# Designed miniproteins, single chains, continued (5), part 80

Each design is a single chain, and the fold is of that chain. pLDDT is the mean over its residues in the fold that is shown.

## One batch from the design tools (miniprotein)

Design m18778
Fold by ESMFold2-Fast:
Structure m18778 (fold): chain A 80 residues (1-80)
Amino acid sequence: SAEEEAVRERIERLQRRLQELDKEFEANLANLSKEERREKVIMQASATSLILAARIFLKTGDVEKARRYLEEAERILEEL
């Protein structure tokens, strides 16, 4: 469906954004405190987990749950 395709495109967009943020994190590692590094790693892991859950819900036909998990992932990525 068009809604499933939109959710799939959203997953791909967030995965690309996560990759961009990971590159920025690696490039900026020496300028981050131990606490800032810990926080960013935890947030990246959380976003990754939410995107994975969204992919599973999409594959099992639960488009609405996929969307909700992606909304939470987007919120976390905006804070990174």
Scores: mean pLDDT 88

Design m18779
Fold by ESMFold2-Fast:
Order: sequence, then C-alpha cells, then structure tokens
Structure m18779 (fold): chain A 82 residues (1-82)
Amino acid sequence: AKIPKIQPEALLPALSKKAIETDLPKAYKKDPVMTEKYILHYFKILVESNLVPRKTLEKTYKEIKPFLSPETQQKIDEILSK
C-alpha cells in the first residue's frame, strides 16, 4: 500500500481528539503495520512543516503512544528531539 501525498495543512484535522480516540483505534484493528507507517510519516511532515506547536505534537504523541510499537516510538522520539 502507498502512503498518500498530503500537504501538511491537510494533516491538522488528523490531530483532532475524535481522530485519536475513534479513528486511530479502528485503523489499528484493520491494519496495524500500515497505520504505524502513516503515523510516522505524518509526524515527520508535521514536525518539518512547523505548522503545529511542539507542545501540541508532544501531547498528541503521548495520546497515541500506547498504539505504537517500540520501534515506531523510538523513531518519533528522534523526530521530536530535533
């Protein structure tokens, strides 16, 4: 499966409470591997675009962290430490 090309601005709604609490758990049940690849890709885009405050990104990461593999958690930690 291919990760869609998305402008950083289009990713802002994905950080909504509804997306994290409702859509993310459903996506993980359907395809955990692809869902983790999407999350990692979107976090990288959001951090590099500087459209979202670091505090908001850290809060979002804390909320999604239980759904992530240790490998993906480490990669996001590296992205956020830049």
Scores: mean pLDDT 68

Design m18780
Fold by ESMFold2-Fast:
Structure m18780 (fold): chain A 105 residues (1-105)
Amino acid sequence: GESAARVAGLRIQGIAAELEGDRERALEYFTRALVLEVQDLPKSIEQAEKEGRLQDLYDYLKSLSERARKVAEEARERGLPVAEQAEEAAEALEKSAKEIGEKLK
């Protein structure tokens, strides 16, 4: 829905900033997208459980957490104001992926 479109829009803006050579602006957009995805996690998990799609959500969150970790590491290395938000988003995504992975065992 609207939330997914907003996340996609921020990711596109991040990619555009990367192509323009503005890596710091790209990291800010990517961090904002990750924060929105973390905010939607409880609803995404409930919906995936209801629809029998926990494996799909696990695969998605595992990939997303790996990308989020790279964003957080680079934001910290560059001393960006968003580094703390990126770290918190990466930790939340990693925790959610682990918890869903344990449910699938």
Scores: mean pLDDT 87

Design m18781
Fold by ESMFold2-Fast:
Structure m18781 (fold): chain A 99 residues (1-99)
Amino acid sequence: MKAKIEEERRKVMEVISAELDAKNLVEGKVLSADEKREIVEKKLEEYEKNKSEELRKKIEEKYKLIEEYRPKLLELAERLDEEGIKELYKELLEEIEKI
């Protein structure tokens, strides 16, 4: 039971972190590690306080999208393709907004 709760929290944090990274890169914003951590922690707390079956399904769907895009993002990062990363993040954000 505890392992399932920890896995859910990890998925929520990864979704929040990925959305934040994508949005900041697309918008040209730079956040410090501390600012990013504070935003992720606040959103995680809001999720845990107000979580529902509906929100859980949305997080799971968003997490699957992020996992699908992660290998492509890593390949672009290895090639130092900054514009390709920005374009891929825009696509990811558009797909997330459909959820």
Scores: mean pLDDT 77

Design m18782
Fold by ESMFold2-Fast:
Structure m18782 (fold): chain A 80 residues (1-80)
Amino acid sequence: MKPAEPEIELPESLSDEEKEKLLELAKKIVELIEENDITQEQYQELGSLLQGILEALLNGDKKKAEELEKKLEEKIEEIR
């Protein structure tokens, strides 16, 4: 079986809860890609938002992470 493993490197400095949340967001993106035709630009936008969330969490900027999470979910809804 192919494990639906998101291709993001999670640093050990993140809490287990933060890693779990990023994994859930990455799974949503993978499911969106598998069920819908995604453009290259949409792929880049989704990836950039996910990376931005990771960076914000690493910097302890929870407000920025939350804003980027909302943008990511809005993009998912728009593509869906």
Scores: mean pLDDT 72

Design m18783
Fold by ESMFold2-Fast:
Structure m18783 (fold): chain A 67 residues (1-67)
Amino acid sequence: MEEEKKKLEEKRKFMLKVIDALNNPVSQEELDEILKELEKRLQEAKRDGNEASIKFYENLIKKLKEK
C-alpha cells in the first residue's frame, strides 16, 4: 500500500512536468528528458497492446515536439 502511494505520486509529478512543458517554455534538456520518459512508456504500452495508452502517449509526444 505504501509503495502504491509513492508510484501514484511519481506519476502525478511526471504529469505535472508534462503539463508545465506544454504551457511554459522549458530547457531543451528538460524537454528531452520528458520525451525519453514518454517514449519509454509508449513502448511499454505497445508491448501490453493497450491501444488507449498508445494513443495517449503518442498525442503527448506530438504536442511536445510541435511546440
Scores: mean pLDDT 77

Design m18784
Fold by ESMFold2-Fast:
Structure m18784 (fold): chain A 85 residues (1-85)
Amino acid sequence: MDARLLAVKAEAEKLYEKVKKMLSDPNLTPEQRKLAEESLKYAEKALEATRQGKVDEAVRYIKKANELLKKIQELDPELAKKYGL
């Protein structure tokens, strides 16, 4: 297995678990939940891309997921600290 692919897969898995944990929070606003759900969708696409060996595609999806998480950080810095964003 490509070392870069393994690293990207690990990053995508950590991202997926982080977003999934955040989505279990009942105190999310509707806007925060929408951003987190969209981020989870990109994390899932990143994991699928790693399963197919598409490293560059996985990296692009991770970037999109992180851009959405950054919007959550800008809206709610305390929520971001709680989930290690």
Scores: mean pLDDT 84

Design m18785
Fold by ESMFold2-Fast:
Structure m18785 (fold): chain A 90 residues (1-90)
Amino acid sequence: LEAVAQALAERARQRLLEAGFSEEAAQRFADGLRQILLGADLSEAEAQAVADAAVETALETGKTVSDEEAVEAAMRTAIRRVREIEAAKR
């Protein structure tokens, strides 16, 4: 999972940079996402879903707020999604 989490975080960082986020904000997002993915009992498909939801939140929120606020919103989305997935498991 470490390699998958790293790859997802790097792809997410690249997508934020392409959308005009600062290098610092994109890196902070990638580091935070990687830690969230590594700290959770997720399959590769679930990790991908969490990463995709976080990126979508950052891109949409970043249209109207600062990079920092968009990253914080994206991190809340990632944590929420992890909790939902874990709550659905036995």
Scores: mean pLDDT 84

Design m18786
Fold by ESMFold2-Fast:
Structure m18786 (fold): chain A 100 residues (1-100)
Amino acid sequence: MKPLTIEETEELLEEIQRNFLSYSNEVNLLAILLGIILKETPSKDMNKKLSREEIIELMKKLFPGSEKTFEKIVDEIIPNKKEATIADMANYVKKKVEEE
């Protein structure tokens, strides 16, 4: 999949937020997470890296659920289990939206 630009990512997140009832709980959860990450990134650098542990910790703070569930989601975003860029997360959200 071609990496999303910041503008394409923001448009995707606005679409999901506007039509949240049309998307799965996982897509809505990931859209909220990605939106928070972008808000806390002043440069809006799509190449900003987050570790597996940072992503899981953010999910634990924002959402009810088991750590094992969050680990499974993160394993799908970063199969190599090291780190993900904001672009990697945006591409994963887009893929999930296209599967729905």
Scores: mean pLDDT 74

Design m18787
Fold by ESMFold2-Fast:
Structure m18787 (fold): chain A 68 residues (1-68)
Amino acid sequence: SDQQQYQQLVQQIQQLRDQLESMGDTKSAQLGQQAIESINSIKDPGTAKSVAQSVLDSFQNILNKKKS
């Protein structure tokens, strides 16, 4: 279901947030936490899934750029 899929995406965003924080990127970690809170406030699971995917992709790009 869309609800299960967005919850899995949120868990992946949480892992990226924690990784960014452990790297000393507190600003990106805080933005990740704010994004999670915003996603959790979305009532429609399909919309929440789409937003969560976009957030995950954005934070994955930030992490990849730091490791390059």
Scores: mean pLDDT 85

Design m18788
Fold by ESMFold2-Fast:
Structure m18788 (fold): chain A 75 residues (1-75)
Amino acid sequence: MGDAAKGKELYEKYFKAGHGENGEGRGPYGSLKGMTTFSDEEILEMLKNGGPFGVPAFSEQEALDILAYIKTLNE
């Protein structure tokens, strides 16, 4: 299981400028609350492969931490 507190810190460092403080989305990045349309495995794969705009390829543990945080945004 991931650590949502560490996931929040990683989210704030790499994603909040594109996705907003609560994952509400900004411009072309979309809402992280909408990521419930993706499976946990698909989200982890995206995080481990990295993203646009300087988002790094995350480790397995970092990806799990970010996924845990994203799940808190969908409650």
Scores: mean pLDDT 63

Design m18789
Fold by ESMFold2-Fast:
Structure m18789 (fold): chain A 85 residues (1-85)
Amino acid sequence: KLSREEGRFLAMFESSLSMTLMHAYVAKRTGELSAQEAQKLKQDVQAYADQKLQQASSRIHPRMQQSRDQTIAFLDELIDQILKE
């Protein structure tokens, strides 16, 4: 029972996180992403997600939290890969 507004908000949130991951992955592959920059990006993603969760209806919170957690896990994996180099 998502409204069109709730669906749009969720889609925009998920798209923003996906674009962030794509840019981080490309930067890592080109050698342009340091561990410090990746850690800062993780902090920026956490802050962005927390702000958007405060604006969102409770119905989309579980999906947004899942998308946030998956995004953070991916960034943690990128950080780990950089630190092993």
Scores: mean pLDDT 86

Design m18790
Fold by ESMFold2-Fast:
Structure m18790 (fold): chain A 80 residues (1-80)
Amino acid sequence: DEEFIEGIKANDDSSENVARFIGLVGLQIAAASVKGFPDEEYDKKIAELSRKALEAYRAGNWEEAARYVKEVIELSKKGG
C-alpha cells in the first residue's frame, strides 16, 4: 500500500528491491488477467495502466510507476 509506494520512491539501486518491485507489478498484472473483468473496457484500462507503469519504471520514474501500479490494484479490486 502506501509503504509499498514509499519503498519504490526510496529504491536507489538495490537489486532485491528492484526484483521485489518488478515481482509485485507482475503479480498484479497476472492477477488482473486471471480474475477476468466485466467488459473489454476494463481489460484495456488495466493493460494500458500496466504498460505505463512498466514504462515509468524503465525510465526510472518511480513515483509515476507506483501511481500506475496503485491504479491497477484499485481497478482489480473494483472490477472483480
Scores: mean pLDDT 59

Design m18791
Fold by ESMFold2-Fast:
Structure m18791 (fold): chain A 85 residues (1-85)
Amino acid sequence: SASQQLQQAVDYLQQAISALREGDTDSAIQYADQAVQAVEKTGDSVLAEQMRALAEQAKRALREGDTDRALTYLQAGLQLAQDAL
């Protein structure tokens, strides 16, 4: 169901935030991408585009060495997924 996919996105985003706080950038990126895939499976194209944009902004911040900005984008994605539940 869409609710199950949204819950998976929430779980992945929480894991991404935890990984990034522990310095595991590679795992954070993988979890963020899995959250995007979960949102895409809901069929909500607007929500999927918003989640993709936030994940891409987080990955850009990480490439620039800005972990705090990346955390802000991942937290925004988490709030977006939670608000959609």
Scores: mean pLDDT 91

Design m18792
Fold by ESMFold2-Fast:
Structure m18792 (fold): chain A 86 residues (1-86)
Amino acid sequence: SADDRVEELLRRMADLLVAREGADRDEVMAHLRRLVAYLRSLSIEEVKQMIASLEDELAQETDPFERELLTLMIEVLKLILEEKES
């Protein structure tokens, strides 16, 4: 399901942040779930604008860690957009 796909992407983002920054995994997951709840509250146009903005950032990013994190966030937003347009 779309919810399972979002949760998988959040776990991948958490794994990257824990490995790189030594953050607490449970705290990171809690923050990511709150972020997704916020993103789901946005309009279709706001989600599309965020995707465009993050794709522009990805095009200029040279750090492999930041590129992976941006890629995962864009995929989360695209899944949220698909849910809203269904």
Scores: mean pLDDT 86

Design m18793
Fold by ESMFold2-Fast:
Structure m18793 (fold): chain A 72 residues (1-72)
Amino acid sequence: STSDASMGTAVGAATGNAAAAERGGGPASKEAALKAHQGVATPEDVKNGAEESGGYISDKGAAAAVKAGAAA
């Protein structure tokens, strides 16, 4: 489903796994994952990555991914 694909991309960003994010959402999702790994991503970066892949992620999901990424 679209939500599963978007959450997979967000989880990739949250764990600092840029390759997983790229596989799910392409170059924009990889960029978001790299920023999350550096602790500088915003929820909008994650949402934009999902949008470029044709997916959708909620504000709650994006915020959770950013918070987890900062801790990874």
Scores: mean pLDDT 69

Design m18794
Fold by ESMFold2-Fast:
Structure m18794 (fold): chain A 66 residues (1-66)
Amino acid sequence: MTPEQLKNAIKKTIEEIAKRTGVEFDKEKVDELIDRYAEALKAGDTAAREQASREIMKLIVEALKK
């Protein structure tokens, strides 16, 4: 999988979650985190990839809070 394909897959997943839950995500933060994840994956930087993944999860969890 190319980094571009991975970026698009993650972006579509977040958009689908927003559509199904009615949650609004900060588009700038989402795009920044997806870009960092894709860059870390391309560079083989596991620590940076895990950090970006954790931040994405935190953003989703916070958005789903009542």
Scores: mean pLDDT 75

Design m18795
Fold by ESMFold2-Fast:
Structure m18795 (fold): chain A 87 residues (1-87)
Amino acid sequence: KIEELKERMLELGREIGELAQEVARLVAAGDLERAREALAELERKVEELRKIARELKESGDPEAIEIADKAEEAAEAVLEEARRLLE
């Protein structure tokens, strides 16, 4: 169970990074409508990652807690950067 959660969190991290790049690309192209749609999907992925991170932290496993903390911090930073592009 814990290993499956770790794998899903790493996969979500990759997807979040790809979506953030898509938001940046769409903003640069002037396609603000599609950029907002991509941001909404990014927000859903970050929320899913937060839920998995919470479960990993509740496991009490030190390694899982460290991975969850780092992934959550990285995802939140990526989301905030993407949001700033659509100011």
Scores: mean pLDDT 85

Design m18796
Fold by ESMFold2-Fast:
Structure m18796 (fold): chain A 59 residues (1-59)
Amino acid sequence: GNGARAVLAAAENDPDAARRAGEAGLAGKHEEAQRYASLGAGVPAPPEEAGRAARQMGG
């Protein structure tokens, strides 16, 4: 869905949480990536979307 876009947009307001989500996603820790992304955005995203958003942020 569009959850990844919402998470990425909210990341601009909390770049630290976005960066941590990206690092966790790249390390294969999709649960941690989802946690940081959701906390930063305030929008819960499923593990797949959180990992996808982390990949887009990290490259």
Scores: mean pLDDT 57

Design m18797
Fold by ESMFold2-Fast:
Structure m18797 (fold): chain A 87 residues (1-87)
Amino acid sequence: SQLGAVYSNLGNTLKNMGRLEEAVSAYEKAIAAYERALELDPNDEKAKLSLAGAYSNLGSTLKDMGRLEEAVSAYQKAHEIKQQLEE
């Protein structure tokens, strides 16, 4: 999804600026856009890879905020998606 990529890039930029809460919001919007793409095409491996990337970036941002339990949850979701791609 182009919309997912735009929100992911926005999140990366906001994170680099130290605007961590806004980066979280942007990554959550990216996740929602990629999840919607997968509802329409469940076999879109590019959307799955992008979704895993967005969860990884969300986890990293939450870790930087000290929100460690939420960061672990986001990283676990990224890992589960990546494992499904490599079977």
Scores: mean pLDDT 89

Design m18798
Fold by ESMFold2-Fast:
Structure m18798 (fold): chain A 64 residues (1-64)
Amino acid sequence: SLAEQADEAVAAVLEILEENRDAPVEEQVARVRALIAEMQLTPAVEQLVLGVVETEAELRELEA
């Protein structure tokens, strides 16, 4: 289902962001984009996942 695909994609993206927490934001974004491309997500799920990434990037900026 789309919900299952979204849940798996978000979990995978958050895992990559956590593993690369100390990496530059540009590197984190590049890794996330590569993962999204490999997953071949539907447009709706891709948009949701990108929203999560943008929120995490904003939180990282506030923490820095």
Scores: mean pLDDT 73

Design m18799
Fold by ESMFold2-Fast:
Structure m18799 (fold): chain A 65 residues (1-65)
Amino acid sequence: TPAEQAALYREVAKRAPGWAAVYAQAQALRLEGRDAEADEVLAKAGPKLTAQHEQEVQALLAQLS
């Protein structure tokens, strides 16, 4: 469910370093239907977010699922 996926992204955010944690938190907010808050997080962090951060989050998510 979206709630279960959000919980996994929340767990990833606790384990991921730096900007990868921010990316994971934004994804959790999206899955919770908190789009405005996710947009604020992404807008502030966007220039700092890279494919490497997304890849780190996906690797941790795969370990948890």
Scores: mean pLDDT 75

Design m18800
Fold by ESMFold2-Fast:
Structure m18800 (fold): chain A 67 residues (1-67)
Amino acid sequence: ASMEEVIAEAKKKIRDYLAKNPNNWLSRDQLEKLVEELAAKYGISMTEARKAVFEAMKEVQAELGAS
């Protein structure tokens, strides 16, 4: 899968969490669990999955910060 696909799924999962937990960002443990799930699902390294999750977080934060 492309890195864009991994980032898109990470963004979707982060948005789903925030919809259920407004104003509460994912804990470190929840982020690591997401990294593990994406690494397993896409057959990528933990390092690549962490990059995708980090990028997804940045994009979601930017979207939520937009007026």
Scores: mean pLDDT 79

Design m18801
Fold by ESMFold2-Fast:
Structure m18801 (fold): chain A 96 residues (1-96)
Amino acid sequence: SLEEKFKEAEKLYAELRYDEAKELYEEIIKESKDPLLIGRAYYNLGQIYFDELRFKEALEYFKKAAELLKDVDPKLAAEAEANAKAAEELLKMFGL
């Protein structure tokens, strides 16, 4: 199931297996019609890109997560907005 795929991606991310985790989150986004699951996948992609210091990609994914989650998970949407702002501030600081 897509939910089992999501749990596997979370495990891979926890194990710092970033490329494998990204692949599974991207598959979930392509296959799912559930805005909650898609939004959670975008949020976790944002976190991975942020950990990789890829702040431009992190910003884009956190913005997508915030928009999708605003009505279905407002708390996670607010966290995504805060993380998007952090990524944007880091991009400005490093001239990226």
Scores: mean pLDDT 90

Design m18802
Fold by ESMFold2-Fast:
Structure m18802 (fold): chain A 81 residues (1-81)
Amino acid sequence: SLEEEIAKLKEGLDKFYEILVEDMRSRGASKETIQEVIEAAGRAEIRHLREDAERRNWPEEDTERLVEAVRERTREIIEKV
């Protein structure tokens, strides 16, 4: 279901962003740099989702719900940095 796909997407994003933030902090990256990288990663994820949606002819409404899940989780992670 779409709800299951959204849940899987959020879980995957949470794990990915946690690893990315921890790695960047361990290398001495600034808060600003980490935030910029997370924003770029979120935009890339949205781009991939839209490309997959176009290829698979997904309903726009379903695609937008997945895109919004990426935006929301990306924002939450940026706020925690």
Scores: mean pLDDT 85

Design m18803
Fold by ESMFold2-Fast:
Structure m18803 (fold): chain A 61 residues (1-61)
Amino acid sequence: AGELAERGGRAGDSPAGAAASAGAGANVYMKEQGRAATLAGLKGETPEEAGRLAGEAADRA
């Protein structure tokens, strides 16, 4: 879940887009982890930061 969330986040065009992509990737495998990843990623200021935060949240959930 975390690996997919991180990968999706880094592919986003913006912090919000990165968070959405990361959340969607995690959701394929675990719905709750996907939501946590998206919410954490939205706090990132850059796409890379958003992806990192989303990945960490998915791994913890």
Scores: mean pLDDT 59

Design m18804
Fold by ESMFold2-Fast:
Structure m18804 (fold): chain A 112 residues (1-112)
Amino acid sequence: EKEKIGKETSDILEKRSQSLREQAKKLSDYPDLQSILEKASDTLLQASKEAKKGNFLEESKLYQEYSKLYAEASRKKYELGLMSPFDLEVEESFALMASSVSKIAEKNVKKS
């Protein structure tokens, strides 16, 4: 059922949003990075709300925006010496996967 799936997705996205917000609070010495992580957290919270309403198309678009912000944050962490080149490659791969999956979901909704 759409309602059950929407609630489950909403809970996952809200928990991830909270984790990003907590991470941002620990990065007060890096205001640019903190700002990107706060924007990523807010975008996931918006995606969570759309998922709860069953608006999966809008949720997919918001998740694509989140994936871009996450990639920006990962690159900034790397530039600041806060992560390894391997960790950057892993995080950029996750962002690319998130973007690709969201685009497939958008196409499937449009076919319905």
Scores: mean pLDDT 81

Design m18805
Fold by ESMFold2-Fast:
Structure m18805 (fold): chain A 82 residues (1-82)
Amino acid sequence: KIVLTGEALFKDGTVGPATVVITDKVDDRSFNGVVDGKEVGVVGEEPLKVGDTVAIVKKTNVPAEELTEEDVIGYLRVTKVE
């Protein structure tokens, strides 16, 4: 279990602190996670670390190579990793 906390910027204009709980690894750059009780995909590079910006995507269980910018719903600038 990995928990990412940071500042989120969603494409709908929502901004502010958010926490993403990584639940599963799909591939080296794609993960499943949960934000505010909603299942999401997360795209980032291992090791996930403070200072990274990860993409939050609307699809789960999808390899990074099959995801497009159209799938991105927001970004998280990571300030804490647990």
Scores: mean pLDDT 83

Design m18806
Fold by ESMFold2-Fast:
Structure m18806 (fold): chain A 72 residues (1-72)
Amino acid sequence: SRREEMLKVLREIMSEVASQADKLGLSDEKQKKIAEELNKVYLELMKDPSLSVEEIREILTRKAEEILKEAS
């Protein structure tokens, strides 16, 4: 289902973000806040029925990159 595909996208991005945050030496507290922020973005995107799974992936990826740069 579309919901399962979107959850898979979120999990893939969250996994990549966790890997990058570890490489950057970010604290557990900062990593938790990054994960919470990405989850908030995901929930907002899920409210828009016009967005495709592909568009959600693109938006989440860009937002994840922005959050990681700000945290570094």
Scores: mean pLDDT 83

Design m18807
Fold by ESMFold2-Fast:
Structure m18807 (fold): chain A 68 residues (1-68)
Amino acid sequence: SDSVIEALEAAAERAKELNAPLTDEMKDSIIEGLKKYFSEEDVKKAEEGIRKASTAYEALQMAIEAAK
């Protein structure tokens, strides 16, 4: 839903402000979070992008794109 995308965008802005490092734990948390709100198919589309991301901001942007 649009409200979930807005929440992901807020999380991405926060990660950008904090200059948060992208850890494997953060990648797993993003993927698990998506599983609660999106189909397994949509999560699989995001997973490759999230795992290839170099920053938390990039990973969250890939999650947002897959959620659309």
Scores: mean pLDDT 75

Design m18808
Fold by ESMFold2-Fast:
Structure m18808 (fold): chain A 72 residues (1-72)
Amino acid sequence: KELEEKIIEGVVEALDAAAAENPSMADRYRELAEQARKGTPEEALRLAVEVARDSPVAGDIVVKLLEEYKKS
């Protein structure tokens, strides 16, 4: 439960970072963040990984999030 909430929060953080890096895509990343909040943690992680391809900053956050998930 707590780990699942942390994963979703981390994914939203990555999407927010991607939006800051690419403001023209902010609306798309906001929609993906809402999908992440409504879906499973696994689905949220998949969305973050796809966004990481377009945003190095989001990629950094996703890597840290996966390391935290592995440690838990």
Scores: mean pLDDT 77

Design m18809
Fold by ESMFold2-Fast:
Structure m18809 (fold): chain A 65 residues (1-65)
Amino acid sequence: AAEEAERLRQLTPEEIEALADKVGEFSVEQLRALVRTGHPALVGPVARLPREKLEAIADELVNLA
């Protein structure tokens, strides 16, 4: 929910790196919040997401480029 998305936006780089392997378990809203941080550790895990999730967060993918 919104509370979870807010927590994801406040994560440190180290915390984001620790969560990168769990990215596939996140909802579209949680993924959008996490990807907006632009952390490079997310590039690999995000690239492995199913097409439907990638299309849903396409606007946020620019933060990883």
Scores: mean pLDDT 72

Design m18810
Fold by ESMFold2-Fast:
Structure m18810 (fold): chain A 75 residues (1-75)
Amino acid sequence: SAQIEQQRQLLEEAARLYREAREAIAAGDLKSAERHVERLRELARQAATISPRLAAMIEEAVRELEELIRKAREE
């Protein structure tokens, strides 16, 4: 199914962006982390047209990353 393949590709891209954002936060590169989070937000919007469940999962990852960035800025 074309939809299953597209969903798999979106999931793989989201996982890559999440990993890169986490690595940027660990390195103290909050500006790069914010760019990766913005790309994840765009990906969640795209995912919403295919799988509301996948979109919700990506949005949850975005909330987690934004909280980590917020805490890093307060320390």
Scores: mean pLDDT 87

Design m18811
Fold by ESMFold2-Fast:
Structure m18811 (fold): chain A 74 residues (1-74)
Amino acid sequence: MEPKLSEEEAKKVREEVIKKAEELIKEALDNNDQEMLESIKLGLLSERKLFEKIAPKEIYEEFNKEIEKLLSTI
């Protein structure tokens, strides 16, 4: 299946999603909000699944590694 995003677009989307996730995780940890952390986990899994469908495979692999890293910190 051909990717729907260009490599440049996929890189920018990846950077934005990871940055937002890091900020949300920090906020949830600062507030001891376990429900927010669970919501973030579900959101990251959903974004990963979408990115698999629309992004170039090489960019998706980088994104998947970053998501796994974030999930390991929660």
Scores: mean pLDDT 81

Design m18812
Fold by ESMFold2-Fast:
Structure m18812 (fold): chain A 90 residues (1-90)
Amino acid sequence: SMAELEEQLAGLEKRFEEFIAKAEAAPSKEEAIALLEEERARLEEELRLAEERLKESTDPEERALLERVIATLRRQLEKIDAKIAELKAA
């Protein structure tokens, strides 16, 4: 439903901030990378599902919310990829 998409969008930022804090608190670089790689896989699956839903949606309001969800997920994936690269280079 539209309400579920709005809740998902609101939850994405909070969950991401909490996850980054957890990864930064990891006891080793190797554990931080493992957490980031697991979250990357989860976000990639969430992105795939949102993109599939967008292809099937004909409601302009639902499509607009899905595009915002997709944009948010793509930004979060870019941030995770950057952090993984930084940690592996160190």
Scores: mean pLDDT 87

Design m18813
Fold by ESMFold2-Fast:
Structure m18813 (fold): chain A 85 residues (1-85)
Amino acid sequence: MTPSIQEFQDLVQQIAEELEKESLKRAKEEGIDLSTRDGQRKFLSIFREIADKRLAEETDPFRQRALGEATHRLIGRLLGKISSL
């Protein structure tokens, strides 16, 4: 059965929250100041590393698509923050 658009969006949101939490934990452990443009750039680098690892470990095509969408949304949001600082 093909998942609904809502089921896909719910999975994307769940994955986005998981990726953001893991990235924030690592940024905090490394002492990154997220209030600065340079800190946000370092955070983006950490986020990309974590997302790339998750994509490499994912074997389910539906989850791979959701992970790609979550990654794309979070990168866009982080780039927007960097541009506004």
Scores: mean pLDDT 81

